Designed miniproteins, single chains, continued (3). Designs and how they scored, part 29

Each design is a single chain, and the fold is of that chain. pLDDT is the mean over its residues in the fold that is shown.

## One batch from the design tools (miniprotein)

Design m8981
Fold by ESMFold2-Fast:
Structure m8981 (fold): chain A 104 residues (1-104)
Amino acid sequence: DEMEKLLLAIASLIVGIHKAYEAGKLEEVEKVLPELIENSTPVLKEVMEKALELAKEGKSLEEITEEIIKELLEKGVITEEQAKKLREIVRKLHETGSVSEVVA
């Protein structure tokens, strides 16, 4: 399912950026991440930019996740049901520390 892949990619960006902030590596990640997703979908670029902005403001993982969900819902990119799934994926990915444990 293409939507499940998109939700996983969004969750991975959110959790990855949050973990970079906690590790004191946000500035390093901010320098390389835009280039890594240069050829990605507009949605992923917007999610990256918003997550980086909120992480710089010292927002929690939950606050970053909810602000991004709000924007995606307002733009009609995801449904309320997909938003609930995205929250679950973020939680699992943060808890397990691995994308493969969420997908497999």
Scores: mean pLDDT 80

Design m8982
Fold by ESMFold2-Fast:
Structure m8982 (fold): chain A 56 residues (1-56)
Amino acid sequence: SSDDQSMAQGSADYVSQQYQIDSTVGQQMGTDAVDSFQNSGLDTDLMQQLVDQVMS
């Protein structure tokens, strides 16, 4: 969905900014993770929480 796409982009941007990695790599990781979560029926909010947990 559009909301899932926006969440994936935001997560990718956040990771790219924090780790100073290439935005393309961050975007690919975010997209792949969202696709995996959608296939397993998980909420994209769970991905954001996991990213935040790793950053702690």
Scores: mean pLDDT 62

Design m8983
Fold by ESMFold2-Fast:
Parts: sequence; C-alpha cells; structure tokens
Structure m8983 (fold): chain A 87 residues (1-87)
Amino acid sequence: MSVLEAAVEAMRPEAERLADHPDPRAAMEALYGRVVELAMAQSDPEVAEKLRRMYELQLKLAAGKASAAEVAELEAIGQELEAYLEA
C-alpha cells in the first residue's frame, strides 16, 4: 500500500463528514489540510510537499489570485499524484 493510498483511505470518514458541511469551501480546505497532515505523518516527504503546494495553489485559485502558470502547475501536480498512485 502506498503512503498516498493510505492517506486517502484514512480520509474517507472525513470526506463523508465534510460532504454534509454547510460551508463547502471550508470543508474543502479542511480536507486538503488533513490529507497533507496524514502524508507528512507517514514519512513520504515528496508526496507531502506536492500536496502542500497543491493546497497553496488551490487557495490562490479560490481567492482569484492564481495566474495561468499557477493553474497549469496545479494540474501538473495533480497528474504527478495520479502517476504516484499507479506506481
């Protein structure tokens, strides 16, 4: 089992709780923060760093401050994390 798969599985109850949250933006922010925390705790620094960067870029996008280059970086990180799940 990969560190990322374990982190995602551990997030399942949190994701269900957040789906019922009255503030979906706050719910999304909490979900990302928890995934980063779990990845860091499981000692995969590369995955944790990518998740942290992804979270920063998501916050910029939500605030309307993300550049086209930052949006492209966010998509690239997402693809790298998907490739990591395939490994």
Scores: mean pLDDT 63

Design m8984
Fold by ESMFold2-Fast:
Structure m8984 (fold): chain A 64 residues (1-64)
Amino acid sequence: ELVVSDEEITELAYETGISKEQARRGLDYIRREGLGVSAAALARHAGVSRAAAAGIKRFAEERY
């Protein structure tokens, strides 16, 4: 189901300072629930800070 490449996940992890697994979980959550999810909900799901979650949302909005 993931259409996100390993390169995109690596770039997002590097930009936000999180693990590749956290980046993958965050992007998967957005793809399933939509871009309307809050940064707080995304942070809880991916196990990251709210700042990192906001970065994940921005990354998804720019690319998807």
Scores: mean pLDDT 77

Design m8985
Fold by ESMFold2-Fast:
Structure m8985 (fold): chain A 96 residues (1-96)
Amino acid sequence: EKKSEAAALTTAGMVLASIARIYAEQGKLDEARQAAEDAAGVFEKASELMTPEAAKKYREAADHFRRAAQAESPEEMLRHIDEAIKLVKEADEIEK
């Protein structure tokens, strides 16, 4: 079912988001950028399986993860990762 596929993608995306955040906190920017870019792709795919309202928040989260991947500092990267995680949690609440 689409809901099961969306849940699996959301779980994978959140794991990647957590990895990106941990690497950013450690100053491992190259590893953090890769995880953020991968998270963006996963949440973009998940958005195709969501209601329009939740899909919009998932696309906004994906944009923030891509901005994190382009960030020049750990502080900027963490700001974008945290905003993306917040948007994903808000989208999950809409789908329930």
Scores: mean pLDDT 84

Design m8986
Fold by ESMFold2-Fast:
Structure m8986 (fold): chain A 84 residues (1-84)
Amino acid sequence: SAEDAQRWADVVYRTLVEEAGVPEEEARAVGAMVLETAQSLKDPDLAVQAAGGLVYAAAVLAGLSPEEAERLARELEARLRALG
């Protein structure tokens, strides 16, 4: 639903700002991409994986190591799955 997609965008935004140090403007843009992805992809597992990939890329660009970014992406995917 649109409400569920917005919940995903909010979780991604908070994760990037609070745990990866991504600037608010960039985190908001990534959240918007996740919102579009959640609404466009019919496969929920693929949507979660795509969101994780976007978070990984944003975290690496913000200066996290690949290992830290991977861990954050996996934790984010678990958070999104918990939301449904």
Scores: mean pLDDT 85

Design m8987
Fold by ESMFold2-Fast:
Structure m8987 (fold): chain A 84 residues (1-84)
Amino acid sequence: SAREALRRRLEEVREEIRTAPNTPENRIRLEAELSVLLLAVYVHFRGTEEGERAAEALAAAIDAVRAGDLEAAVEHLEEAIRAL
């Protein structure tokens, strides 16, 4: 299902954030990946409570990556995974 595929992608990006060095280059890449996933949540889960919660958590994860706080980004991404 779209939900299972999206949840798998979120889990993959979570592991990527956990293992990646906290460099500007990695933060730009992670922000781009998370932005694509946020768009996918809007497209496939718009108007659902789960989709709204996942989108909010993903937006917070993107903000955390921009701020260089990869630990906070992982926590927010885990919230997005739990919402779906």
Scores: mean pLDDT 88

Design m8988
Fold by ESMFold2-Fast:
Structure m8988 (fold): chain A 102 residues (1-102)
Amino acid sequence: MTVEDLVEAVGLAAEAVAPAFELLSKVLSPRDFARVESTALLTAIGALSRLPTREDRERLAARIREALTALAREHAADPSISADELAERMAEEIRRLAEEVA
């Protein structure tokens, strides 16, 4: 992994999580949001940075965006789970999607 590959992975991760984070920032406390944000963003960066090509990273980023936006909408509609449980669900979904692309 080059520094350029890492910068690309960070940018793609940030864009992928943005719609979910916009939704969650409106319904979670700042503390709970920071917890979910840190876990999801770092997991996405890690998953994307392990892929060998830009095309693979873009495919995974698109799938992460769709999946996390759906989870954020579900939580906004029915906030029945804790922020820690939401963070882990998002991390697990990112890891699952990464295995399908790799």
Scores: mean pLDDT 85

Design m8989
Fold by ESMFold2-Fast:
Structure m8989 (fold): chain A 76 residues (1-76)
Amino acid sequence: MEAEVAEGMILIMFGVAEVMRKNGKPLSQKDLEHMKKLMLEVADTVKDEEKKKELKEKIQKMVDKLAKENGLPPVK
């Protein structure tokens, strides 16, 4: 998959989580862990190793932000 397409999919997942939180349906710890796993699986479809690494760093920052906004502990 192209890195730009993968990043777009990850941003949609992040956006859905924010919309759900704003509508009174915050993420559980299990939901956040599953979301991180899915985001990383999408990133792993990127064949460019440099872009994949950058995307994984962006995913960790997004997951950290979601944890903080949903009052959850950090996901390793």
Scores: mean pLDDT 81

Design m8990
Fold by ESMFold2-Fast:
Structure m8990 (fold): chain A 85 residues (1-85)
Amino acid sequence: SHMKKELEKALKELEELLKKSDSISELEKFTVELVKLILKGDYEGIRKLIYERNGVELKDEAIEQVVKDVIEGIPIVIENIKNKL
């Protein structure tokens, strides 16, 4: 799908930007893993990753919202990192 291709492109760009950074934060590592799970369609993996970080088990509807928020937000995050590099 178009969204999957755009997200895969965003993941590759994010990983390349992080390679240029002197340090990678836990939030940046979390974001990369979350995007990878979204690309795999691994909703159970997404639920577990969020539970491990926040201690909250999300229902399927909330996971779908997280997926939408990440897809919409990741291009903005990438541009912000590029503007600081």
Scores: mean pLDDT 78

Design m8991
Fold by ESMFold2-Fast:
Structure m8991 (fold): chain A 68 residues (1-68)
Amino acid sequence: SRMEEILKEAKEIVDSIPNPSAEQKQLLDSMEGLVKVAQAHPDDSVIQEGALANLEKYLGILKEMKES
């Protein structure tokens, strides 16, 4: 799924950083939590759409932090 692809990319970003910051680790943890919540509520379109939107937002933040 798109959510699993985003989470995989986020993990690859954090894994590529020798000493990831507490903020980067917290963002990844939040993203993992969003995927788990979405998986627990497969019939809730609001949760599915909200989780996807937040995952895309957090991935963007992680990419920006890596480029800094």
Scores: mean pLDDT 84

Design m8992
Fold by ESMFold2-Fast:
Structure m8992 (fold): chain A 95 residues (1-95)
Amino acid sequence: TQALLQKLRQKAGEVGILVQLARKSDKKTAEELLERAIKLIKEMSKYMSEDVKKEVEKLVEKAREYIKKGDFDEASKHLEKAIGLIMKEVEEKEK
């Protein structure tokens, strides 16, 4: 359980780095970075409650819509919100 929580925190940090880099990158690189962030978020969400999984899935779908529009700032905000929900549940499970 502790090893899993450590891996989840590490993946959350990686997502944060990816979304910040995407905001400063060209369109192709930003899309690749944000899709990598989505993959990490999906890997983390499998350990969450069904309610959090469904909300995260909605945020990921919305982020993908913004990626298609080339709005990487809005896409990043939705992925940051998804990570926030995951990390809130992680903190609640520790207590």
Scores: mean pLDDT 85

Design m8993
Fold by ESMFold2-Fast:
Structure m8993 (fold): chain A 67 residues (1-67)
Amino acid sequence: AEAVPDAPPGGKFTKSEEEYKAQIRRFVDALEAAGRLTPEQAAALRERIDSAKTHGEIGKALQEALA
């Protein structure tokens, strides 16, 4: 059966705004720790997340960083 993983990436979140941003930050931290993002890219992405006013903007920033 199709199942949603524990930490869904991208813009597939249904949590509150605070929980959504916290989960995205944890995801970015995990990507940096795994070597998928440079420290510079991770820092820039965190800035974009903190400045974002919509969930879509956060999702787009994450997609750009991962491309």
Scores: mean pLDDT 70

Design m8994
Fold by ESMFold2-Fast:
Structure m8994 (fold): chain A 69 residues (1-69)
Amino acid sequence: MALTNEQLRAIADALAEELGVPAERADKALTKAVILSGGKPTKEDVIEGAESVGIPGEAVRKAIEIAGA
């Protein structure tokens, strides 16, 4: 299922605020997820996008959980 813009923002905020990921890095991860998915990113697209910019998959999974996505 594709994530909403609200869920994507919640994941970015969780990465920055709870996991200590720089906001610019979190933003790049989401941008890559949007590109990979053609504008309909899934959880898997977010994880892949984040890993491609150096964010550990574990941190992304935890951020998704915190965001309630």
Scores: mean pLDDT 80

Design m8995
Fold by ESMFold2-Fast:
Structure m8995 (fold): chain A 81 residues (1-81)
Amino acid sequence: MDVVIKGLRITLPEPLSEEEAKKLAKEIEETILSVPGVVDATVQVVSPDEILVRVVAESEEAIRKAVERLRETFDVEVEEL
């Protein structure tokens, strides 16, 4: 099966504590995996104000829907890598 892999950079408006960042990373992962057509997601906290996400999806449309849902849910800046 051909899949689309997309990297996302999430920039937070304010730096979070390690515990808050960990909780947000889990919520982000659950949100992405809830999108139809998403196969897998990995989430990494790289700094107090930056989270990197790797999304594996069945189509580019599923990637787009995942990005839109993240923007709507978390009020964060999302950059496609």
Scores: mean pLDDT 83

Design m8996
Fold by ESMFold2-Fast:
Structure m8996 (fold): chain A 90 residues (1-90)
Amino acid sequence: STSRSQRLTQQAIDRARQGDIVGALDLAIQLVQMGDYDGAVRVLKEVHRVAIERGDGEVANLVGSAIIYVRQGRSDQAIDYLQRARDVAR
C-alpha cells in the first residue's frame, strides 16, 4: 500500500508538471507539515524546474530558499517561503 505522504508527493509532482504551481505548493506545504522533507524536496525541485522554464524568477528564488530550509529541518521558515511563492504564483 502507498502511504498518504507518497500519494501527496506524486500528486504534487503531477500538478507541477501540468503547470499548477499553486496546487503543487499547497501539497508541498502539507508534506513539510507532515515531516516528509524528502517528499517535499522532490516536489519543490519540480516546481523550481517549471518556474525556471516559464521565466518566473521570483517563484524560482522563493522555492529555492524553501528547499534550503526544508533540508535544514527548519519547517516554519520553509512554510513561510512556500506561502510567499504560492501568493506570487496566483
Scores: mean pLDDT 90

Design m8997
Fold by ESMFold2-Fast:
Structure m8997 (fold): chain A 82 residues (1-82)
Amino acid sequence: STLQITPLSPRSLAITGQGTLTDAQVAQLRAALPPEVRVVVFFVEGDPSSIEWIGRVVSRDELLARLRTVGDRRYTLVVTDP
């Protein structure tokens, strides 16, 4: 699987990836993400339900659980402080 985390600002991260998250990638995301985030962009290839997350404030653990469900799909996520 692939994972890229790019700081966009002091309060915003872009996260792009494909495939099932490894334990090391989950640890990277846990270190990079605050305990709660606002979802600004969420797109999962072949999963239109991903856009329903846009505008939500979610916990880091809830977001990580959702990312574990993407399977082999590509995704783009932008998060900010709540």
Scores: mean pLDDT 87

Design m8998
Fold by ESMFold2-Fast:
Structure m8998 (fold): chain A 76 residues (1-76)
Amino acid sequence: MSGQERAVRAAEAIGKLAREKGASEEVIKEIEKYAEEARRDPEKAPQMLTRAANLAMEAGIPHEDIGRAINEALGQ
């Protein structure tokens, strides 16, 4: 996968995890928006992934759970 495809999949995995953990629809929608921005602009993809992860952590999702979700989505 390209670096952009990896960042998009990772951000989408974070959104799915946020939904599974019972985050608000506003938080989930914002994470999904970051994944869409990453898909539009490869140069911004790492920044959008970072924003998605930070928002999930602010919503109370542990960084370890985020890392696991990303690794599972990327087949690692």
Scores: mean pLDDT 82

Design m8999
Fold by ESMFold2-Fast:
Structure m8999 (fold): chain A 67 residues (1-67)
Amino acid sequence: SKMDGELAAASAGAAALARAREVFPDALETATGTAEVLGDTRGRGTVRVGDEVFEAEMTLEEAKALG
């Protein structure tokens, strides 16, 4: 389902943001994030803070297991 890919992408974006937050908690106001659907069951999240890039990929099954 298209919505399943969007869920995976949103969960991947949240995971990437969580990684960025661990390293730069006070810099998140300047962070830019994107979430990409990699088909109906996978997503990729990318968060940039200055010159650092944090990425995460997640399957729909992994996204459902986390929440």
Scores: mean pLDDT 74

Design m9000
Fold by ESMFold2-Fast:
Structure m9000 (fold): chain A 79 residues (1-79)
Amino acid sequence: GNVEKLIEEAVKKYNLNEEQKEKLREAVEAFLKSDAPIESFLVALGMPLAEIERLLAEIKGSEVEKFIEMVAKHLASKK
């Protein structure tokens, strides 16, 4: 589906390995099945709240597109 295309594009953009790709997929699946705010998932992944708020203001697109981009970038940073 469209979500799979977004995941593959993020994997290529951030040069994610197979383990990082699997973590991205699991995070996206959990997000899509939950009514929790996007910030809650990103904090659980170890992202600082201030960085989350900044990136949500800067990144354009749907909530799912923003989530995939932010998680992929975080996984690539290894922080």
Scores: mean pLDDT 80

Design m9001
Fold by ESMFold2-Fast:
Structure m9001 (fold): chain A 99 residues (1-99)
Amino acid sequence: SMEQRLEELAERIVEDIKKYLEAKKKYGKGSPETLQLLQDLVEKAIEEAKKYNLSKEDIDRVFELAKQRLEAEVTDPEELEEAKSILDYIRKIVEKQLE
């Protein structure tokens, strides 16, 4: 179903954000490794939105589901705020790219 696909996409985005945060801790925020993960995350989100022909409403739903999942799974308040900031950054790029 479409709702199941949107949930699967949200889960993937959350997993990728967690990988980015771990890379940031290990290599530093401005490291080539951390920047490459952020670029890959953004590019993958754009590719998936195009592949599944997601509407603006579908994209809004994916990011809302991802936000809810981050709030449920990320227990450290500082890491949660950073994860939500990254999620918002990705959302803005994806929405602009599909205009």
Scores: mean pLDDT 87

Design m9002
Fold by ESMFold2-Fast:
Structure m9002 (fold): chain A 80 residues (1-80)
Amino acid sequence: SELERRRVDEALQRTRRTLDSLVSQISKVDPDRAKEERDIGDRALSQLRRQFEEGADADTVIRQLEALTRSLQARADTVL
């Protein structure tokens, strides 16, 4: 539905904003690690968008995006 698509798009945007912020912070101390985290995050976001487009449940994708956000923050904490 349009409502489900909007919720997933909003969650994707929130996770991408977190990724962008963390990569920006990491790049100031470790540019190579920042590139690695960007590549990992971009791949995961693309996979989750594809899963939704292929018929995955919106709530499931949103939970996976929230888990990805926590994972990104935990990995950044090892550098920052």
Scores: mean pLDDT 89

Design m9003
Fold by ESMFold2-Fast:
Structure m9003 (fold): chain A 83 residues (1-83)
Amino acid sequence: AAERVRALAPDAVHVRPLSQTTPAGNVLSAVVAALADGRILALITAGPTVTYTDPVTGKTYTLKPGKAYLIDPAAQTVTEVEV
């Protein structure tokens, strides 16, 4: 998983596994990479499809296992990336 994320984002400054429990009690697993430009690449490795709501903008995004997402905090966007 970390090697896959490194291959997708070779210029990433940090790559680490993440495990988070949703309010419904489901565990979401991901590998995340912090990019030099402040964006975050997240590969969802396990867990159910989850919805993430940005607490600042109120925008809701759907995250699916096996998919990668590019998160831009400055633009407040989440974009699915082809892998």
Scores: mean pLDDT 66

Design m9004
Fold by ESMFold2-Fast:
Structure m9004 (fold): chain A 63 residues (1-63)
Amino acid sequence: IPITPEAKEEIKKIAKEENFSQRTIQKIVEESEILASAFKFPRVEVRHIKLAKDIVKLDLSRK
C-alpha cells in the first residue's frame, strides 16, 4: 500500500536518530503496512510507522 510523504520522513528520522540497520528499518516498514491494512487505512501514516517502531523495538529486546 502507498506510504504518505510524512510517514516516509518519519522513517528517515527514525533511521538516523536510532541508528537502526537497514534490515530493522525494513521490518518497521513491513509491520506498518500490516497495521495499516488491518485497520483498513488506504495509506501508511506516521501513526503506523511509530506503532511499528515500538513493536519492532520490543521484538528486538526479546530476541
Scores: mean pLDDT 77

Design m9005
Fold by ESMFold2-Fast:
Structure m9005 (fold): chain A 57 residues (1-57)
Amino acid sequence: TPLEQREAMLRDIGESMLTMAEWVGMPQSELDRFRERIEENIRREIERARREYQRRS
């Protein structure tokens, strides 16, 4: 579904961002916080898209 594709793309982007943060030497505690922030952003975007689809049915 479009929601599944969007989630997959956001996961790929988030993984790339985490890899970059690790490469620039971000401490583990900051990486954990960054990961949590990425997960929150993904949840927010997916919920926004879900609400948009519900408005159309």
Scores: mean pLDDT 79

Design m9006
Fold by ESMFold2-Fast:
Structure m9006 (fold): chain A 95 residues (1-95)
Amino acid sequence: LKELEIELDVERAFLEIQEAIILNYGEKHGLKDLAEKLVEAIRNKDYETARKYAEEMIAKIPNPQDKADLSRLVDTAFEIRDRIEELEKQIEELK
């Protein structure tokens, strides 16, 4: 049980890092409002809305490398969120 709780805390920390990087990209490109909406949608597990805001941000970024980096950050955030949900379920089953 304790090992799963530690793993959950680590995954949550990684998600917070990804969210901070997304917000920084938004600020860098003058898209702070879109970045905040994207992060909020990820937190709410609203992947449809999150994907929509991610696509809007990517479309507005002129630099191809920054487009690719943002796309990878968003995909990574979804993967981390899915792992968090799996860990939360596994911990609940042990209680």
Scores: mean pLDDT 81

Design m9007
Fold by ESMFold2-Fast:
Structure m9007 (fold): chain A 112 residues (1-112)
Amino acid sequence: SDAAAARHEAEAERELEEALRLFREGVESGDPALVRRGLAVLGLEEMAARLDDAQLLEVGRRFLEWREAHPEAPPHAARLLVAGLVARALGDEETAAAGFAAAESVLAAARA
């Protein structure tokens, strides 16, 4: 139903806002545990467990830079990009490239 779709979108937006707050606090304070919590909010906790402290802070920084450039990006595009950033930090260049391309496709569709 339209009401169910609206609820799912509102929940996804709320989760993205919480993750952004955690990423900002983590990067600003140099606390990788906050970035790890932000990744868990976005459903990336298993991949986040494989990142070291420096990789977590770098993922947080790169995501915040991307979000500043794309403040209108829907939650689905943001999640795809963060998954790509995590994959890149883990050395999985193929998965990273696919995630970034998927995020760009969602952004292009949202602007049409």
Scores: mean pLDDT 86

Design m9008
Fold by ESMFold2-Fast:
Structure m9008 (fold): chain A 84 residues (1-84)
Amino acid sequence: SMAVEEAKKLATELANKRIEERLKQADYMAQLGFTEEAERAKKWIEENKEKIIEDASQMAVRLVEEEGLTPEEAAKKAVELMKW
């Protein structure tokens, strides 16, 4: 359905945006002298980003199909439910 397709698209977009924000936060931490913590955070994100995006998109689909949420609400909730 169009709602399922839109939910997948929005969840992917929101997950990517949050990944980008976390990478920028890690860069900022490195500038403040927390270089080892920043490198660990970046490595974790690079290793897990594909799975997080896929899990978020699948969760958004489930929220539309099983709970009747709108695509936008499903996408937001799905991204919030991911373990970052």
Scores: mean pLDDT 88

Design m9009
Fold by ESMFold2-Fast:
Structure m9009 (fold): chain A 81 residues (1-81)
Amino acid sequence: DLEKREQEVLEKMEEAGLDLLKEKFLELSKKLKEQNDLERLEKLIENFESAIPVLVEIRENPPPGMTPEDAERLVEELLNG
């Protein structure tokens, strides 16, 4: 169920304090729903599902030279590329 997975992604971003990414996700999700593009919506959800654990890990144990902002940029690149 895409709607349930979307809600879980939103909850995880809220808990992680990823407010800007959450806002961007909601905007993109809304546009895809308006276009009735369920395949791209599913891919968007999959991309965020994979990225959120990485962002949480970086927040707890940041690799040398990588910031949470760098991790957020990687998610943005996944959405655009």
Scores: mean pLDDT 74

Design m9010
Fold by ESMFold2-Fast:
Formats: structure tokens, sequence, C-alpha cells
Structure m9010 (fold): chain A 66 residues (1-66)
């Protein structure tokens, strides 16, 4: 599945398993990426990412945490 999130601030996002998520123009978001999923950040900053099994993140403006 593919999902797009735009203009999200000071919030939490949960990306389901087997999903590609685009996160655009977003700031200060905590994101949980599900298994076998991908998060792609565009024009975003100060975000925190927790990665599930076999998941990945790319783009800019994030820090991976466990």
Amino acid sequence: ATITFENVENSTIIVPDDTTAYIKNSKNVAIQVGANSKAIFENSKDNYVTLGENSSVEGEGYKVVK
C-alpha cells in the first residue's frame, strides 16, 4: 500500500506493515514504521523514526531511534 502524509506537525504517525509512506512538509513528528515498510521524507525536519523489521527510511530531516 502507498500512503501520503502532508503538513503534519507535533504528532505521531504509525505506518502499517507492507506500506510505503511519503511524509511531506512535516516537522517534529514521531513515526513508527511497520514491518517490510518504507518511509520517505520530503521537505521535512526534526522527525524521529522507529523502524520495524525489514523496514527502511530515506530522505531528510529525521533521526532513527530504537
Scores: mean pLDDT 84

Design m9011
Fold by ESMFold2-Fast:
Structure m9011 (fold): chain A 68 residues (1-68)
Amino acid sequence: SMEDLMRQHQGLMDRVTSIVDKLTPEEQLQLGQLAVRFGQHVADGDLDGARQSLQQFQQLVDQVQQKV
C-alpha cells in the first residue's frame, strides 16, 4: 500500500540522517531528487512510480553505506 511505501521511505530517511556527514554533494543531490520524486508519486496516487522511486532511493543508500 502507499502507507507501507511511505513508512519504508521514512526508515530510509532515518538511515540517510545517520550517514549524512559521509555523503558527497552529488549523493546528497541525488537522494534529494529521489525523495522529491517519491513525494510527487505519492501525491499523484501513483503506487508503481512511488515503489520505483523508493527502490532507487534504497539502492543509492545501500551503495553509500557499502563504501563507508
Scores: mean pLDDT 81

Design m9012
Fold by ESMFold2-Fast:
Structure m9012 (fold): chain A 73 residues (1-73)
Amino acid sequence: SVEEALERLQRAISAARPDAEQAAEAVKLISAILKGDVEKGREYLERLLRGMRDPEAAERVRRAFEELMRAVE
């Protein structure tokens, strides 16, 4: 379910408590996914993850993204 996977990704990002720069990358990530641009989505994901200080939160975001990618294929 794409809707459930997207909700999990959004919740994982929120739980990571992103700063303003990270929040901007998260908006770009979600926008790219909604437009079907998986390549740009992965680029924005890597930028978002690079800024995260909590490795467990970063891993939850990465897992939620991969779950979403499996749901859209």
Scores: mean pLDDT 83

Design m9013
Fold by ESMFold2-Fast:
Parts: C-alpha cells; structure tokens; sequence
Structure m9013 (fold): chain A 72 residues (1-72)
C-alpha cells in the first residue's frame, strides 16, 4: 500500500471531493483520513504506482495547484 498526503485540506467534504474526482479518473482510492490539527489529508492506494498516478492527475489540474502533494 502507498499513501498520498495533501497539505491544505482541512475538511472531510474537501477530501471526499478529491476522492470522487480521482475515482472519476479511474483511480481506486482505498480510503482517506483528514487531520485538521496539521491541515492535511492522507489518501491510501493499493500501490505506489497508483499513488504517483493520482499525484500526476491532481497536479495537472489548475484547481489543485494550491495544494502541496507528497507520495509516501
């Protein structure tokens, strides 16, 4: 399993929107967690390749350019 960490997502509705968008692009999201104290959302994927593809999709969209995205 691999994780994608996004800085700047502080609500469950924002995290759900990211999950729904990625799933609409054919990326399976196994789950997510929002930590409001750190201002981060963590998304779980089956493997690192899927997480890297999710990062590429999000970074290619100007709507997500404000977010700092990291793969673990």
Amino acid sequence: MAELVIDGIVTGSEAQGVKDYLESQGIEVLGYKVDRSTGTATFTFKDKETAERAKEILESDPAFSKYKITVK
Scores: mean pLDDT 81

Design m9014
Fold by ESMFold2-Fast:
Structure m9014 (fold): chain A 82 residues (1-82)
Amino acid sequence: MTPEEIERLMRELAERLGIPVSLLEELREKDPAGFEELLEMLKAGAPVRDLANRYTALMLRIIGEEIDKELEEERERREELE
């Protein structure tokens, strides 16, 4: 996709999901593959329900990965504090 097409689709997706564009920009930075999948779903004419479900699943995965990383770092810190 062209950069101009990505910007247009991102804005359309944000409006259809009822979320700010900044949340999609965060998704693009943290999970570019998942972001591209959402844009392809939008281009394919996926219903808002499917777009919302996929967005939620991607965000939950990101949050889960961030929590797991924080827990791993916390365990490493605790082991170093003997």
Scores: mean pLDDT 76

Design m9015
Fold by ESMFold2-Fast:
Structure m9015 (fold): chain A 84 residues (1-84)
Amino acid sequence: SDALREELRRAVDDMEQVQASYNRFARQNNDQNLLAMVQQMGRQIAQARRAIDAGDLDQAMEHLMDAGVLEVAMSSHIVVIRKE
């Protein structure tokens, strides 16, 4: 539906902002493991955008879920580093 497509497009835009924030943090801290996760998240976001453009909204949701899992992993990585 057009409503679901707009919702997913906004989710992609939001995830791009999250990815940009983690990319900035990773580069400022020279964190190679975090940079690798940022790059993987970027690939999932790009795949979600392509799926939206193709009208494959189920595939777009799957890639956005994968990006969300990477966001959780990156948050956990930062918390572990801060405990050291």
Scores: mean pLDDT 88

